Designed miniproteins, single chains, continued (3). Designs and how they scored, part 99

Each design is a single chain, and the fold is of that chain. pLDDT is the mean over its residues in the fold that is shown.

## One batch from the design tools (miniprotein)

Design m11428
Fold by ESMFold2-Fast:
Structure m11428 (fold): chain A 84 residues (1-84)
Amino acid sequence: SSMELKLRLLEELLALEQVLKEQGKSMSPEEVALLEQVKAQLTPEQYAAAAIRAIGWFLDNKDKDLDELEKQLRERIRELLARL
């Protein structure tokens, strides 16, 4: 469903934010705008669930190559946007 894709997109965007922050980087203005647009379409409970999943994924992966994770997250975001 489109809602499941939006929830997954939010999760991937929040994970990207964490990966970038760990490297002292920031999201692009376009990525920030997308995050705020998706967040505004979801309930606080849906946002909290996505944030918990994103944080869990980040904690499981933060000791890996962060540049590679950044590239993988951006590709997953692109694929999710193409399915919306």
Scores: mean pLDDT 88

Design m11429
Fold by ESMFold2-Fast:
Structure m11429 (fold): chain A 98 residues (1-98)
Amino acid sequence: SLFAEHAITDLESAIEGLKEIKEKEPSLAEILEKAIEKAKRAKEAVEEGNFEEAIRYVEEAIELALEALKQTEDKEVQLKLIATLITLVGAKFSAERA
């Protein structure tokens, strides 16, 4: 499915974005590591055709990324988190249509 391929691509992009933010802002490392783990589980679920499970994991990753956004005052980190959140929402949309 084209939508499954888009969901995987968006999840891979989001995982890389979260890893980059984690390296830049060590104070967010714990919450971002949890978000990365949820995004990885979402990707695995998409690859297995478990789209309902994938959507749940994406929603959990979104919640964790939103919490990280509340904990930082670094404008560059905020911008990167917002970009990653947009990508995660895109992954959820694609998984819902897969």
Scores: mean pLDDT 90

Design m11430
Fold by ESMFold2-Fast:
Structure m11430 (fold): chain A 69 residues (1-69)
Amino acid sequence: KVELLEQRARALGAAYTVAEHLGRKDDAEFYRKKLEELIEEAKKMGPEAQKRVEQAFNDGRAAAEADLA
């Protein structure tokens, strides 16, 4: 289950970063809300799960930033 949350967080990180880069505020807010939902689910699984989900989101952001540079 946490692996699926990580995969979703990674995808959200990339999507959020692209939306922010393009000035798509509504899309960025949508992805932020989805991330908050994933973090709440991960918190129920414990601090390690939360850390993994947050790291996956950051990894997705970093990958998208590299592609946008």
Scores: mean pLDDT 83

Design m11431
Fold by ESMFold2-Fast:
Structure m11431 (fold): chain A 64 residues (1-64)
Amino acid sequence: EETREVTRRIAARQAYKRLLAAGVPEDEAKRWAEEIGERVADLPPSEQQAELDRLVDEALARYR
């Protein structure tokens, strides 16, 4: 559905911004953001923010 696609793009954009702010290389931040966006889009709205935060933290663990 179009709503899912819009949600995926917004989540990916938010993840991308957070990863870049934390110093993740741009190319890797884009790849992580795309995967995070898809996973977040599969969740109910009430759970999307918590999953976004969790997945961003998991990605950042790779760059500790």
Scores: mean pLDDT 81

Design m11432
Fold by ESMFold2-Fast:
Structure m11432 (fold): chain A 97 residues (1-97)
Amino acid sequence: MTPVEKAYELEVEMFNLLRNGKISKEEAIEMIDEIIKLLEEALAQETDPKIKEALQEKIRFYKELKEKLKEVKSYEEFEKAVTEILRKAALRVKEKE
C-alpha cells in the first residue's frame, strides 16, 4: 500500500469515527498526525509539481485542523471547529478560481 493510499484510508476511518462519536479529540489529533506523516512521505517521493502542490495544500489543511482541535474544550466545540475548517478550505479553493 502506498503512503497516499494509506493516508486516504486513515482519512475515511477518522471521519467515520468522528461522525459516529467514537473518537475523542486527542485520538483525532493522533490520526491527523499519522495522516500528515503519510502525506509528507508521499510528497518526498512525488516529482509532478501539480501533485506536489495538492499534497502541500492538504498537509497545510490537516496541520490547521490539528491546531484548531487542540483549542476546543467540548465535543460540540470539536464538531464546530471541524465544520469551520472544512468551510475555510472550500473558500480557499474558490479564491484560487
Scores: mean pLDDT 75

Design m11433
Fold by ESMFold2-Fast:
Structure m11433 (fold): chain A 88 residues (1-88)
Amino acid sequence: GMGVEPELSPEEKKEIEELLEKAKKLVEEVKELAKDSKDPEIIAKTVAVEIDYIGVLLDYEMGAPAEEIKKNLEALIEAAEELIEELK
């Protein structure tokens, strides 16, 4: 079966799940704030954070290392927060 158990400890899994939830909420906020934007740069940045979120979800499902997933989630969270600040 598809069943290499992830290298993740229960604590690492919980931490990643919390970061994924935070990233999801921030991406949703970006999409809501940017929905009426006609600025090509804002549209491009919004699409980029959506793609990055999907990419991290796929990496998590495919068993990428915890450190890599966390680093990518932290980068995504920073990018989304920066974009939200631009949109306010």
Scores: mean pLDDT 81

Design m11434
Fold by ESMFold2-Fast:
Order: C-alpha cells, then structure tokens, then sequence
Structure m11434 (fold): chain A 70 residues (1-70)
C-alpha cells in the first residue's frame, strides 16, 4: 500500500515522467489494485503541486488512465 504509493511519486519526480509514462504507471497500479492506483495518483498530484510541469503531466496521465479504464 503506502510503500507502493510513495515509490510511484518518487519515480514520477526523480525521472520527470511524461504524461504517457505516468498514464502507464497508474494503469498498471489500477489493474493490480484500483484503490491503491487512485491513492497513488492523488498522492502524486498533492506532492508535486509545487512543480507546475510535473503536476500538469501527472494530472494528464491520471485522466488518461481513467479514460482507458472507462
């Protein structure tokens, strides 16, 4: 749970993932555990709020992941 959520935020931040890479990350998490995937996305958006580029990429990646599962 928490360890995986923190690892997701760290990966996005440290590697400066694109929206496409973030989409793939959140889709992978949601496929394994939908609630953990949602929590990871919300946590990443909150933590990365001070970096406008990473925040925008994270929000776009999350939206794209949700659209793929709809």
Amino acid sequence: GDELIEAATRAIRDSRFSAREIKTLFLSLMYVDYEVGLQAAERAIAVLSEDPDLKAATEAGFAAALAELA
Scores: mean pLDDT 85

Design m11435
Fold by ESMFold2-Fast:
Structure m11435 (fold): chain A 88 residues (1-88)
Amino acid sequence: DERIRELAKKFAELFQKYLQELKSDTSLSFDEKVTEAILRSLEELGLKPSLEELKAIMSEVTQLSLESLEHNKNLMKMLEEVVKRLKE
């Protein structure tokens, strides 16, 4: 899907920007930095994806299959937290 590829490209650029800004924050764990970088990237894009849509974007960004991505339990917890916070 061309739409998912374009979103994944824009998301990846914003994710790297926000992750780099958060890199020096010693108050956050690595997982919290990743979660916050994902959240800020989606907020800047004006997106409130479902968990399934976010998994599709992350699959395209990481070049991992959905199955491989879903095997990363820490990543799945981060994506679920992002979706929850975006709906609030």
Scores: mean pLDDT 81

Design m11436
Fold by ESMFold2-Fast:
Structure m11436 (fold): chain A 89 residues (1-89)
Amino acid sequence: MTIEKLADEVAVADGVVTFTFKLEIPADYEVVSAKLRLASGYEVPATSIKQEGNTVTATFQLTGDVAARAAAEIAAGKRPVGVFEVEAK
């Protein structure tokens, strides 16, 4: 099962862009893949994923050129999309 959504929180500071996603999935399911898709089509894997029961928090911390691209997209009114693959345990 694929879940696509916008970030719940976005922080931009000194060349670092952090996206935080909160998802609710069945407790007997897990996230097997988490990617951030930029408007350009470039995909970034999650920096961390934490699951507690049916609640998942995925964090994407971007640095360098990728962070600069993400910041430019946000400034232009475009929003990166989180793409999550979820499977039964």
Scores: mean pLDDT 84

Design m11437
Fold by ESMFold2-Fast:
Structure m11437 (fold): chain A 92 residues (1-92)
Amino acid sequence: MEEDIKAYKEKELAEAEKHLQDGRVHLESALTAAENGDLETAEKHYRLAIKHFAIAAGEYKHAGDVEKAEEMKRFLEEAKRTAEQAINDARA
């Protein structure tokens, strides 16, 4: 079963890296849209970034990369706070 666990961890690590990159792309798109006053596009991309970072955090943890998993949790919390601020600023 050690070989099966290793193959599983390698797959989880590869998927985690993909979701990390997808999350970063969506976060950048959200920030750009928010700066341009396009709140609908910003909210859409913030939601996608949050989902991708959450998936990456879980996958890094399953791969045994605890440090990367904790880093992804921090990105997730920052993305949530940035989204909340963008929504609040739009109302002010």
Scores: mean pLDDT 79

Design m11438
Fold by ESMFold2-Fast:
Structure m11438 (fold): chain A 73 residues (1-73)
Amino acid sequence: MTMEELRAAAEQAIADIEELLKDPSLSEEARRALEETKERLREALELEDLEEMAKEMKEAVGLFQERTRADFE
């Protein structure tokens, strides 16, 4: 993955997190985890830290999967 592709994916992940944060049914713990992940991902983008972006992207994907699983139960 190029830096450009990773940057675009990270920006999309931030947008997806912001959309999830609009859900009033989110628990306080889930909301905090999403907000913290969004802030770390945004900071990694500003610093162009490829490793940190990849790490936070993996974290965000995990949170998205957890939310999707709850919605389909």
Scores: mean pLDDT 72

Design m11439
Fold by ESMFold2-Fast:
Structure m11439 (fold): chain A 65 residues (1-65)
Amino acid sequence: SSAERTLRTVGRSLGLSDEEALEMGRAMTGGETPEERRAAAEELKAKYGLSDDDVTRLGTAGALL
């Protein structure tokens, strides 16, 4: 899909594999509450050394899945 392609493109710009980018996008958007989604985003930000801008780009692309 166009959403998956966008997510892979954003992920590659951040040094992630296609599979990592798709998984991160899903993880950031798959939480039942806004609090859970924010917690997932913060955890991934810390784990992969991402900026707030990087997280926003991945989350926006992931939301299109």
Scores: mean pLDDT 73

Design m11440
Fold by ESMFold2-Fast:
Structure m11440 (fold): chain A 65 residues (1-65)
Amino acid sequence: SEAERAARAAEEAARRGDYAGAATASWQLKKFGLGDPELAEKGVQLAAETRDAEGAARLAREAAK
């Protein structure tokens, strides 16, 4: 399904340390109700406020579990 593909994309982005991709993927996880939506939201906010690439990627990975 598209939801499963979005979750997989989030994990791949997080693995690569691509914070922009991880932040976008976190929005997809939240939108489809996949993983932990609270962690996904926090990842988006962290990327926007601090440009913390590693932090955003880490939160996206945790949300995708």
Scores: mean pLDDT 60

Design m11441
Fold by ESMFold2-Fast:
Structure m11441 (fold): chain A 66 residues (1-66)
Amino acid sequence: LDEEIDYGVAEVAYAVALTLSPPEVREKLRAAIDAGDVEGVRRIATEELKLGPAMVDAIVRLVERR
């Protein structure tokens, strides 16, 4: 409903992705987040982590608000 819910969803999605992903993919995602590379984050989450669109959008929104 509000932005606070988006943050909760993004954190859960990110935690799940990190838990199930190979270390190399986790490091790529972290590097993209640290660089503020929203496009890179979206691509990694979609193509390498195979996350659904809602989870990808939640993670991207979290990164964009940095």
Scores: mean pLDDT 68

Design m11442
Fold by ESMFold2-Fast:
Parts: C-alpha cells; sequence; structure tokens
Structure m11442 (fold): chain A 86 residues (1-86)
C-alpha cells in the first residue's frame, strides 16, 4: 500500500473513526484515545512532510492528508477536553 492509498482509505474511514473515538470517550477511555490520536497524527505529519520534500505528493494527496490531520487534531482536542473534565 502506498502512503497516498493509505491517506485515501483513512479519509474514507473518518466517519467510523470519529464514531469510535466518541464511543471510547463516553466509556472513560479518553486518555488512551488522546495518546493514540497524538501518535497517529505525528506519524502521518512526518510521512507527509517527507513525501512533500521528495515531490511525491500531488495537490490532491496533500489536501486529503491535511483533511485527515485536521480531523485527527479535532478528535484529539475532544479527547483531551474529556480528560480535563474527568
Amino acid sequence: MSLAEAIAQALAELPAVRAEVRRLIAEGRAQEVAEGLAQNAESLRKAVEKLKEEGKLTPEDLENAEAVLAELEALRAEAEAAVAAA
């Protein structure tokens, strides 16, 4: 699987990921979710930066990667807020 294919699959799976994250937060697993989302966002960010530097990303691939990163950061903020409220 290429990174571009992985990003496209991640984008398609975002509604399911969002539902799962919110379910885990409701179950009191917000800390675990926040840590997992932070690791996933960091890994994706580094991979995107490397491919961008190598000129291997199309504008569409970059937009898709940015959309995935934005959603992961938004979900992380929700999880971190839930941890702070607990």
Scores: mean pLDDT 80

Design m11443
Fold by ESMFold2-Fast:
Structure m11443 (fold): chain A 71 residues (1-71)
Amino acid sequence: SLAERAAERGITVTLHNPVLPEKELEDLLAYLIDQNAAAGGDSLEVDFSDREKALEQVRAFYAARGLPLPE
């Protein structure tokens, strides 16, 4: 699961309205968790009530931290 992946990487993920995300959103978050951990990061916050808003938050987190996005 996404939560298990975050725990394995030592990343604290804060999820608002935690519904099962779309496969593409899960893949993006999994990638960003891995990249955040590799860069020495410790947290990622996402709101799942709105997929587009969740992606916006993930992209904003990337921009602030300088993490690479998936292709």
Scores: mean pLDDT 65

Design m11444
Fold by ESMFold2-Fast:
Structure m11444 (fold): chain A 109 residues (1-109)
Amino acid sequence: SPVEEALEHARRSLEAAQEGLKAIETEKNKLVAMDKVIKYATEAAEHAQRAAELAGPVSPEARDAFQKAVNYAKVAVFYALLGNFDEAKTALQGAIEAAQRAIEILEKV
């Protein structure tokens, strides 16, 4: 169903954002950390965008939560490009919280 597919994309978005956060916390090389955050935050944004599209017709509230996750993930990419990993970390945490909220909303549909 579109709800089940949206939940799968939501979980992949959550996992990608968590991997980006892990890269900030564990990677000592700034360029490697930047590349990983950009990769994972981009994957998080793409999966959240697909989840928003699938969820929209059945739950506008879930769609809005996924759009918030997309925006946070894009902000994480922006700060990673600037080398501002504290701000990128905060943005990834926002993406994780928004994706978790969207999953909670969709599980009640």
Scores: mean pLDDT 92

Design m11445
Fold by ESMFold2-Fast:
Structure m11445 (fold): chain A 87 residues (1-87)
Amino acid sequence: SKREEILEKLDEAEGLFNKVKPQLPPEVAQQVEVNLGLARRYLVLGDYEAALEHVEKAIELLKPYVPQLPELEELVEKLEEVAELLS
C-alpha cells in the first residue's frame, strides 16, 4: 500500500539520519529526531497532511548542513521522496 511504501522510505531515512546524527549540532539533531518521530506518528494515524509538515521541517533543518556533510544529501533526498508520496 501507499502507507507501507511511505513507512519503508521513512525507515530508510531514519537509518541514514542515525548514521549522520553524531556529526550534526546536538540541538539540530534533536529537532530533526522529534520531527521524524512526529511524522511517523501522524502517518500511522492516517494524518498525511500533518506527517508532511513534519517531514518538510526536518528537510528545512538539514539543508543548511549539506555543504559541510555530503552524507546528508542522501538523507534529504529520501525525505523529499517521503514528502512527495505524502502530498
Scores: mean pLDDT 89

Design m11446
Fold by ESMFold2-Fast:
Structure m11446 (fold): chain A 76 residues (1-76)
Amino acid sequence: MMPSEAQLRAMVVAALDQLLQTEPKNKVSTSVGGEIASISLKWSGHPELGELYLQGVKAALEGDRATVAALRAQVE
């Protein structure tokens, strides 16, 4: 059963919050995790949320925490 949009948005917000708190330095592992999460959200029927999360992961890898925070606010 597909989760509700509210549940998917909450999941993306929580994931972006974790990226902001942990400052992922393991570039390869974080990139792979973001890609998998994006694919998972895509098949859930909300590809836009997966794309936002992937953009957040890329910004976090580049040290651009401001972009991660802005994407979080957009999903919320």
Scores: mean pLDDT 64

Design m11447
Fold by ESMFold2-Fast:
Structure m11447 (fold): chain A 61 residues (1-61)
Amino acid sequence: ADEAYKAGDYETAAKIHAERARQSLEAGDRETANLHIQRAAKAYIDAGKEEEALKLVREVA
């Protein structure tokens, strides 16, 4: 995830963090899920995909 972000592959980084957020929610770990949601949303925004960032935030509300 961080390696993909540093390499400029923001969309891949966003997808990895989004998946980790979903896994954390299923495990009941909301704190870890929120961290990964924030990182995924930032990566989508950096990729120019604001709509995907909004969709992700809505998925977990």
Scores: mean pLDDT 76

Design m11448
Fold by ESMFold2-Fast:
Structure m11448 (fold): chain A 61 residues (1-61)
Amino acid sequence: SAEKEKEKEKILREFAREVREKGSVTYQELIDLLEEILPLLNEKEQEAAKKQIEALKKILK
């Protein structure tokens, strides 16, 4: 659990840094991020993340 939390925080920090350096983020990049961290999340967080992925996919229509 603690190891998964550290890995998730590392991925999120790296993503945030890239967004700051680029000055932009796409919906596809957000979907990819959520899918990457999905197996590191608890059950409740996974449900929320899946809903967010579906919402973002609808925007990309």
Scores: mean pLDDT 80

Design m11449
Fold by ESMFold2-Fast:
Structure m11449 (fold): chain A 73 residues (1-73)
Amino acid sequence: MLELDEELARLMIETAREKIEEVKRTPEVPREVLELYEKALEYFERFLETKDEEYGRKGLEYLRRADELLAEV
């Protein structure tokens, strides 16, 4: 698995924030997608604060799930 470093985590946070704003402006996208991106953002922020690999891994998993659901819309 690709290791999440601090720089990549900051990029993932920015990506998640952009996706959250996109989903908020797009009524056709299920609110579940918004919740998954918000969860990904929360975990990446916790990873930057704690340096705990588990938070980085959870962030990537939620981001992946949100992207998969968004692609099906």
Scores: mean pLDDT 79

Design m11450
Fold by ESMFold2-Fast:
Structure m11450 (fold): chain A 103 residues (1-103)
Amino acid sequence: DPKTEKEIKELKEEVLKKFGTKLAENLLEGLIYAAKGDSEKALKVFSKSRLTAEEVDYAIELLRLVEELASKYDTPVMKRISEIARGLREVLEDMKAEAEKQS
């Protein structure tokens, strides 16, 4: 779908302009695969990335931006990207809060 691919390209360009790391690229790729229903490819991308404690904060900020930007579009894939980004961010925030209690 040309409209969906254009919106994905615009999202990637805006996010990677602010978060120009391989971690950001991998997280975006995984979110896009998941939003397209390609769960196997999404899982393979996510399984190769382990976050350090410092990278968790970075990932939370990135996912917040992805949610905000993707929510401005009206295609089903972009709405799915926004929903998945929110869910993953909430999981990371919970994990961070739990780790801080163990310190």
Scores: mean pLDDT 80

Design m11451
Fold by ESMFold2-Fast:
Structure m11451 (fold): chain A 85 residues (1-85)
Amino acid sequence: SSLLTELEIRRLLLEGRVEEAIELFRKVLRETTDAPQEKIDEIVAKLPEVYEKTLAELKRLGISKEEVLELIDAEIARLEAEAAA
């Protein structure tokens, strides 16, 4: 998968669009791995738990979710500009 797609998954998750993040992550795993469907479903089902741990760590470090989103949005914009050139 492209770096852009990975950043889109992270953005969706941080925006609280968990269902959309899970579906995009499932699509990426199906296109980039030979893993069986059951294993992919197991992996994506853990995404909300990983997200909660990430939010707890950001809070511990004093980093806001909004600051991380701004960095992700800036990187997405940079990659999209490069792809459009």
Scores: mean pLDDT 79

Design m11452
Fold by ESMFold2-Fast:
Structure m11452 (fold): chain A 94 residues (1-94)
Amino acid sequence: SVREATALGAAGALLGIGAEFQARLVLNSKNPSLEQAEKAVEDARRGLELAEEGLRLAKEYGDSGSIALAEVGIRAAEEGLKTAEEALKKAKEA
């Protein structure tokens, strides 16, 4: 349904934003948490997977609003993943 596509896109965006926030906390810490960095990577990867599924469904239903939301979700998750991978590298080197 269009509702499922919208929910998946939104969930992907929220996970991506949350992952970026957590990753930035790790990057700004004097004692970076490996566990927090690993969780940020996992959350960002899950967010990307959900947003990509949301985009697939949105395109199938032809709903422009759900497509736009899923694309925002993919971008948020990709940015979150990039920041989370940087945080993970810092945490492993600490």
Scores: mean pLDDT 89

Design m11453
Fold by ESMFold2-Fast:
Structure m11453 (fold): chain A 61 residues (1-61)
Amino acid sequence: AMAEIEALAAEARALAPRASPEVVARTDQALKRAITRPDDEAALAEARAAVEEMRRDAQRR
């Protein structure tokens, strides 16, 4: 779980310059929740969903 959270955080950091500030803020909050509750499957699922939304936002051209 922690290794996956670290990978998601790294991807979010790489995508941040290409994403809207609102999506960045939501992703940051979801990642913080996952870090605080690494055994919470719902928090991890929210972090995955937030990073996926950030990927979509970054790809809008």
Scores: mean pLDDT 79

Design m11454
Fold by ESMFold2-Fast:
Structure m11454 (fold): chain A 75 residues (1-75)
Amino acid sequence: SEIDEKANKIAEYLKKTHTLEQIEVIIKGLELSIEYLRRRRPQATPEEQARLDEKIEFLKNLIDKLKEIVEEMKS
């Protein structure tokens, strides 16, 4: 999917341009962003909820790819 391709490109770029420690900080920041979006969701309109769900799904996919990279870099 386009979302998966975009997440892969971002993850590979971060792998080339950032240290292991910097990537771990980025992951924590992305996890906090998801928590923030989830807290906003109950007060949002249905249209806004759909957009929030898309953003959360993208961020989750990016986090998963970055976690794989972190494990590779630790090896």
Scores: mean pLDDT 87

Design m11455
Fold by ESMFold2-Fast:
Structure m11455 (fold): chain A 93 residues (1-93)
Amino acid sequence: SMEKAKEAYEKAKEKAFAAYAETEPLLRRLYPRLSPEEQRVVEEKAAKIEELIKRAHEYEEQGDYESAAKEYEKVAELLKELKAFLEEVERRL
């Protein structure tokens, strides 16, 4: 139903925002201490996240909450992967 799609969308968006809130402070603290290669990995992941957010916004404008939810779930997953990468790098610093 449309109501279920909208509820799933709201949960997916909330998960993406929560993952961002956990990842952003760590990224801000660690980014200046990263090697050029590690900064490149971060930039590639950030670019992918930006593309997914753009698609989510396009689906939101169309009222396609099911597709928007899928894009936000991918954003949350990539943010968790980025956080795990940063935590691994921090252990080696």
Scores: mean pLDDT 89

Design m11456
Fold by ESMFold2-Fast:
Structure m11456 (fold): chain A 90 residues (1-90)
Amino acid sequence: SLEEFIKEVLENREKLGKVAGELLHERMGLPVMSGKQAVAYEKILEASSDLSPEDRLHLLAQAYVKEKKPDTPLAVLFGSSVRELYELLK
């Protein structure tokens, strides 16, 4: 279900920090520090402090889909609602 998808996305917040940072860089042109160490999701949010809770969930859902399906085009990720991102995992 969509509710189970959202729960799973939120439970993976720390693991998705680097992917979320890479997607935020692509979307907003914000520089994200590259490195061998995973970047915590909260550090990504500090670099983009104006994101609403809804936008944060959307960014995490995009990162989750990208992690599960790495070949997903960026235009599809950025153009999809949270529900449409859930449908991409079918």
Scores: mean pLDDT 81

Design m11457
Fold by ESMFold2-Fast:
Structure m11457 (fold): chain A 67 residues (1-67)
Amino acid sequence: MKPLGLLSPEELRKVAEEDREAARELEREAEEIEAAGGSPSRVAALHTAAALLRIAAEINERWAEEK
């Protein structure tokens, strides 16, 4: 298990913000590829990666609240 005590609540929130921003960037890249008629599989992979980053952000934010 990742050591929850290693990161401060502020650091956990910052990681969550960074993950959400990265997810937004991936979603934007997916939209641009789709608009350009690019690979549907790449678009799907980017949306999946963005969803996973949002889940990670939610977990980190929750851990920050519980400290």
Scores: mean pLDDT 79

Design m11458
Fold by ESMFold2-Fast:
Structure m11458 (fold): chain A 87 residues (1-87)
Amino acid sequence: GLSSSLRLTGAQLRDWLTKQAIAQFNLSQAEAGKIADEFLRLARIKDPSKEHLLSLVVMRFMFEYLAGVDITENSKKAYRLLLFLKE
């Protein structure tokens, strides 16, 4: 789940999110990578090598998404991925 994955360092967090997006949405690696990048942007994770508190990550993601700033199809998929992973 998301709480365990937030201990991943460097590119490992992005790679893990990409694999989750492939599994959840049956996307190509390139398309899933865009969803992973959008997830990190909405969560405000600029440096994926840093540990993050799960509650703060979820709160920031929800705030940015619900604010409707620059919401794309990738943003919508990233939000669906968050809903799946935070279970």
Scores: mean pLDDT 76

Design m11459
Fold by ESMFold2-Fast:
Structure m11459 (fold): chain A 69 residues (1-69)
Amino acid sequence: AEAEIREILERGVEEAVAAPDEAEAEAILARAANEAIDLGRAAGVPLERVARLIAEAVRRLEERRAARA
């Protein structure tokens, strides 16, 4: 379950990094975050852990977009 959540978020970050603008990148990450929350709820992963993984994904996206800009 956690590995699947990480895969969703990692895929979301990769797609968001490739996005043409910040708004589209945010929309892609938001979609991945919602999928992660839904999967976590269905699999019984604590929301606190899912939120932490999402926060790590947001940080990775910010770092990678800054590096490309």
Scores: mean pLDDT 82

Design m11460
Fold by ESMFold2-Fast:
Structure m11460 (fold): chain A 81 residues (1-81)
Amino acid sequence: SAVEEELEKIFERIKELLKEAQAALKAGNIEEAIRLLEEAAELADEAVRLLEKHNAPISKIIEAGSLAALSRMQLWALRKE
């Protein structure tokens, strides 16, 4: 369905942002990594909202929520000592 295609696209974008953030961290580009992680967290939250709106399986909602939580935890660690 069109909704499944949009969700797949969002999940692929989140994965790409997380990979780019890891690459930025390895290169010492902390500011860029923070920007990428913020974008990933925002997209993951949007995925949760879309999944909830369409009564998706709880497992998919948990998956999207876990990606959002992971991104935010990494942001917190990078901004904290």
Scores: mean pLDDT 84

Design m11461
Fold by ESMFold2-Fast:
Structure m11461 (fold): chain A 90 residues (1-90)
Amino acid sequence: TDLGLRAYRLARSPDPEDVLRGARLAYRAARSTDPDTQRLAALAAYEAARSPDPEAVREALRAGLTAYRNSTDPDVQELARRAIRLARER
């Protein structure tokens, strides 16, 4: 729970270094078995994919792919697909 929330808050930061940290935490959160943590991971991945930092975008792609593969929730899979699409467009 706390991991997913921290990933999401950091990914929404105006500081590119915080966004990169958020993207890395999103990857860890995406590997969780908790559906709420997986949802927050997908949301964090989407926010991080919007970063001007190419490393944050690469981490966001990894997090999005992981959330998509690990979640059985269609809403989480849809959020993850949006993050993956956005990251690949950049």
Scores: mean pLDDT 88

Design m11462
Fold by ESMFold2-Fast:
Structure m11462 (fold): chain A 74 residues (1-74)
Amino acid sequence: SLSDFLERAEEVVEKFSSKYPELSEELREALAKVRADPSDFDAWSRVSEILEKLKEYDLAADAAVQALKIILAR
């Protein structure tokens, strides 16, 4: 679910907050945009990009799939 994804992604923010504070804050901001509008393609794409930089590949793939679903929706 969206809530499960957001919980796991927020754990990534906390996990990397000391080692990569700038990327962690950027991820937190992108997640806030997803929470405000779950249909925001740019926000999901940004979440995927940041997660990939943090080497969280499974969550990055999940975010990319959500971005793709949004762009294909009519």
Scores: mean pLDDT 88

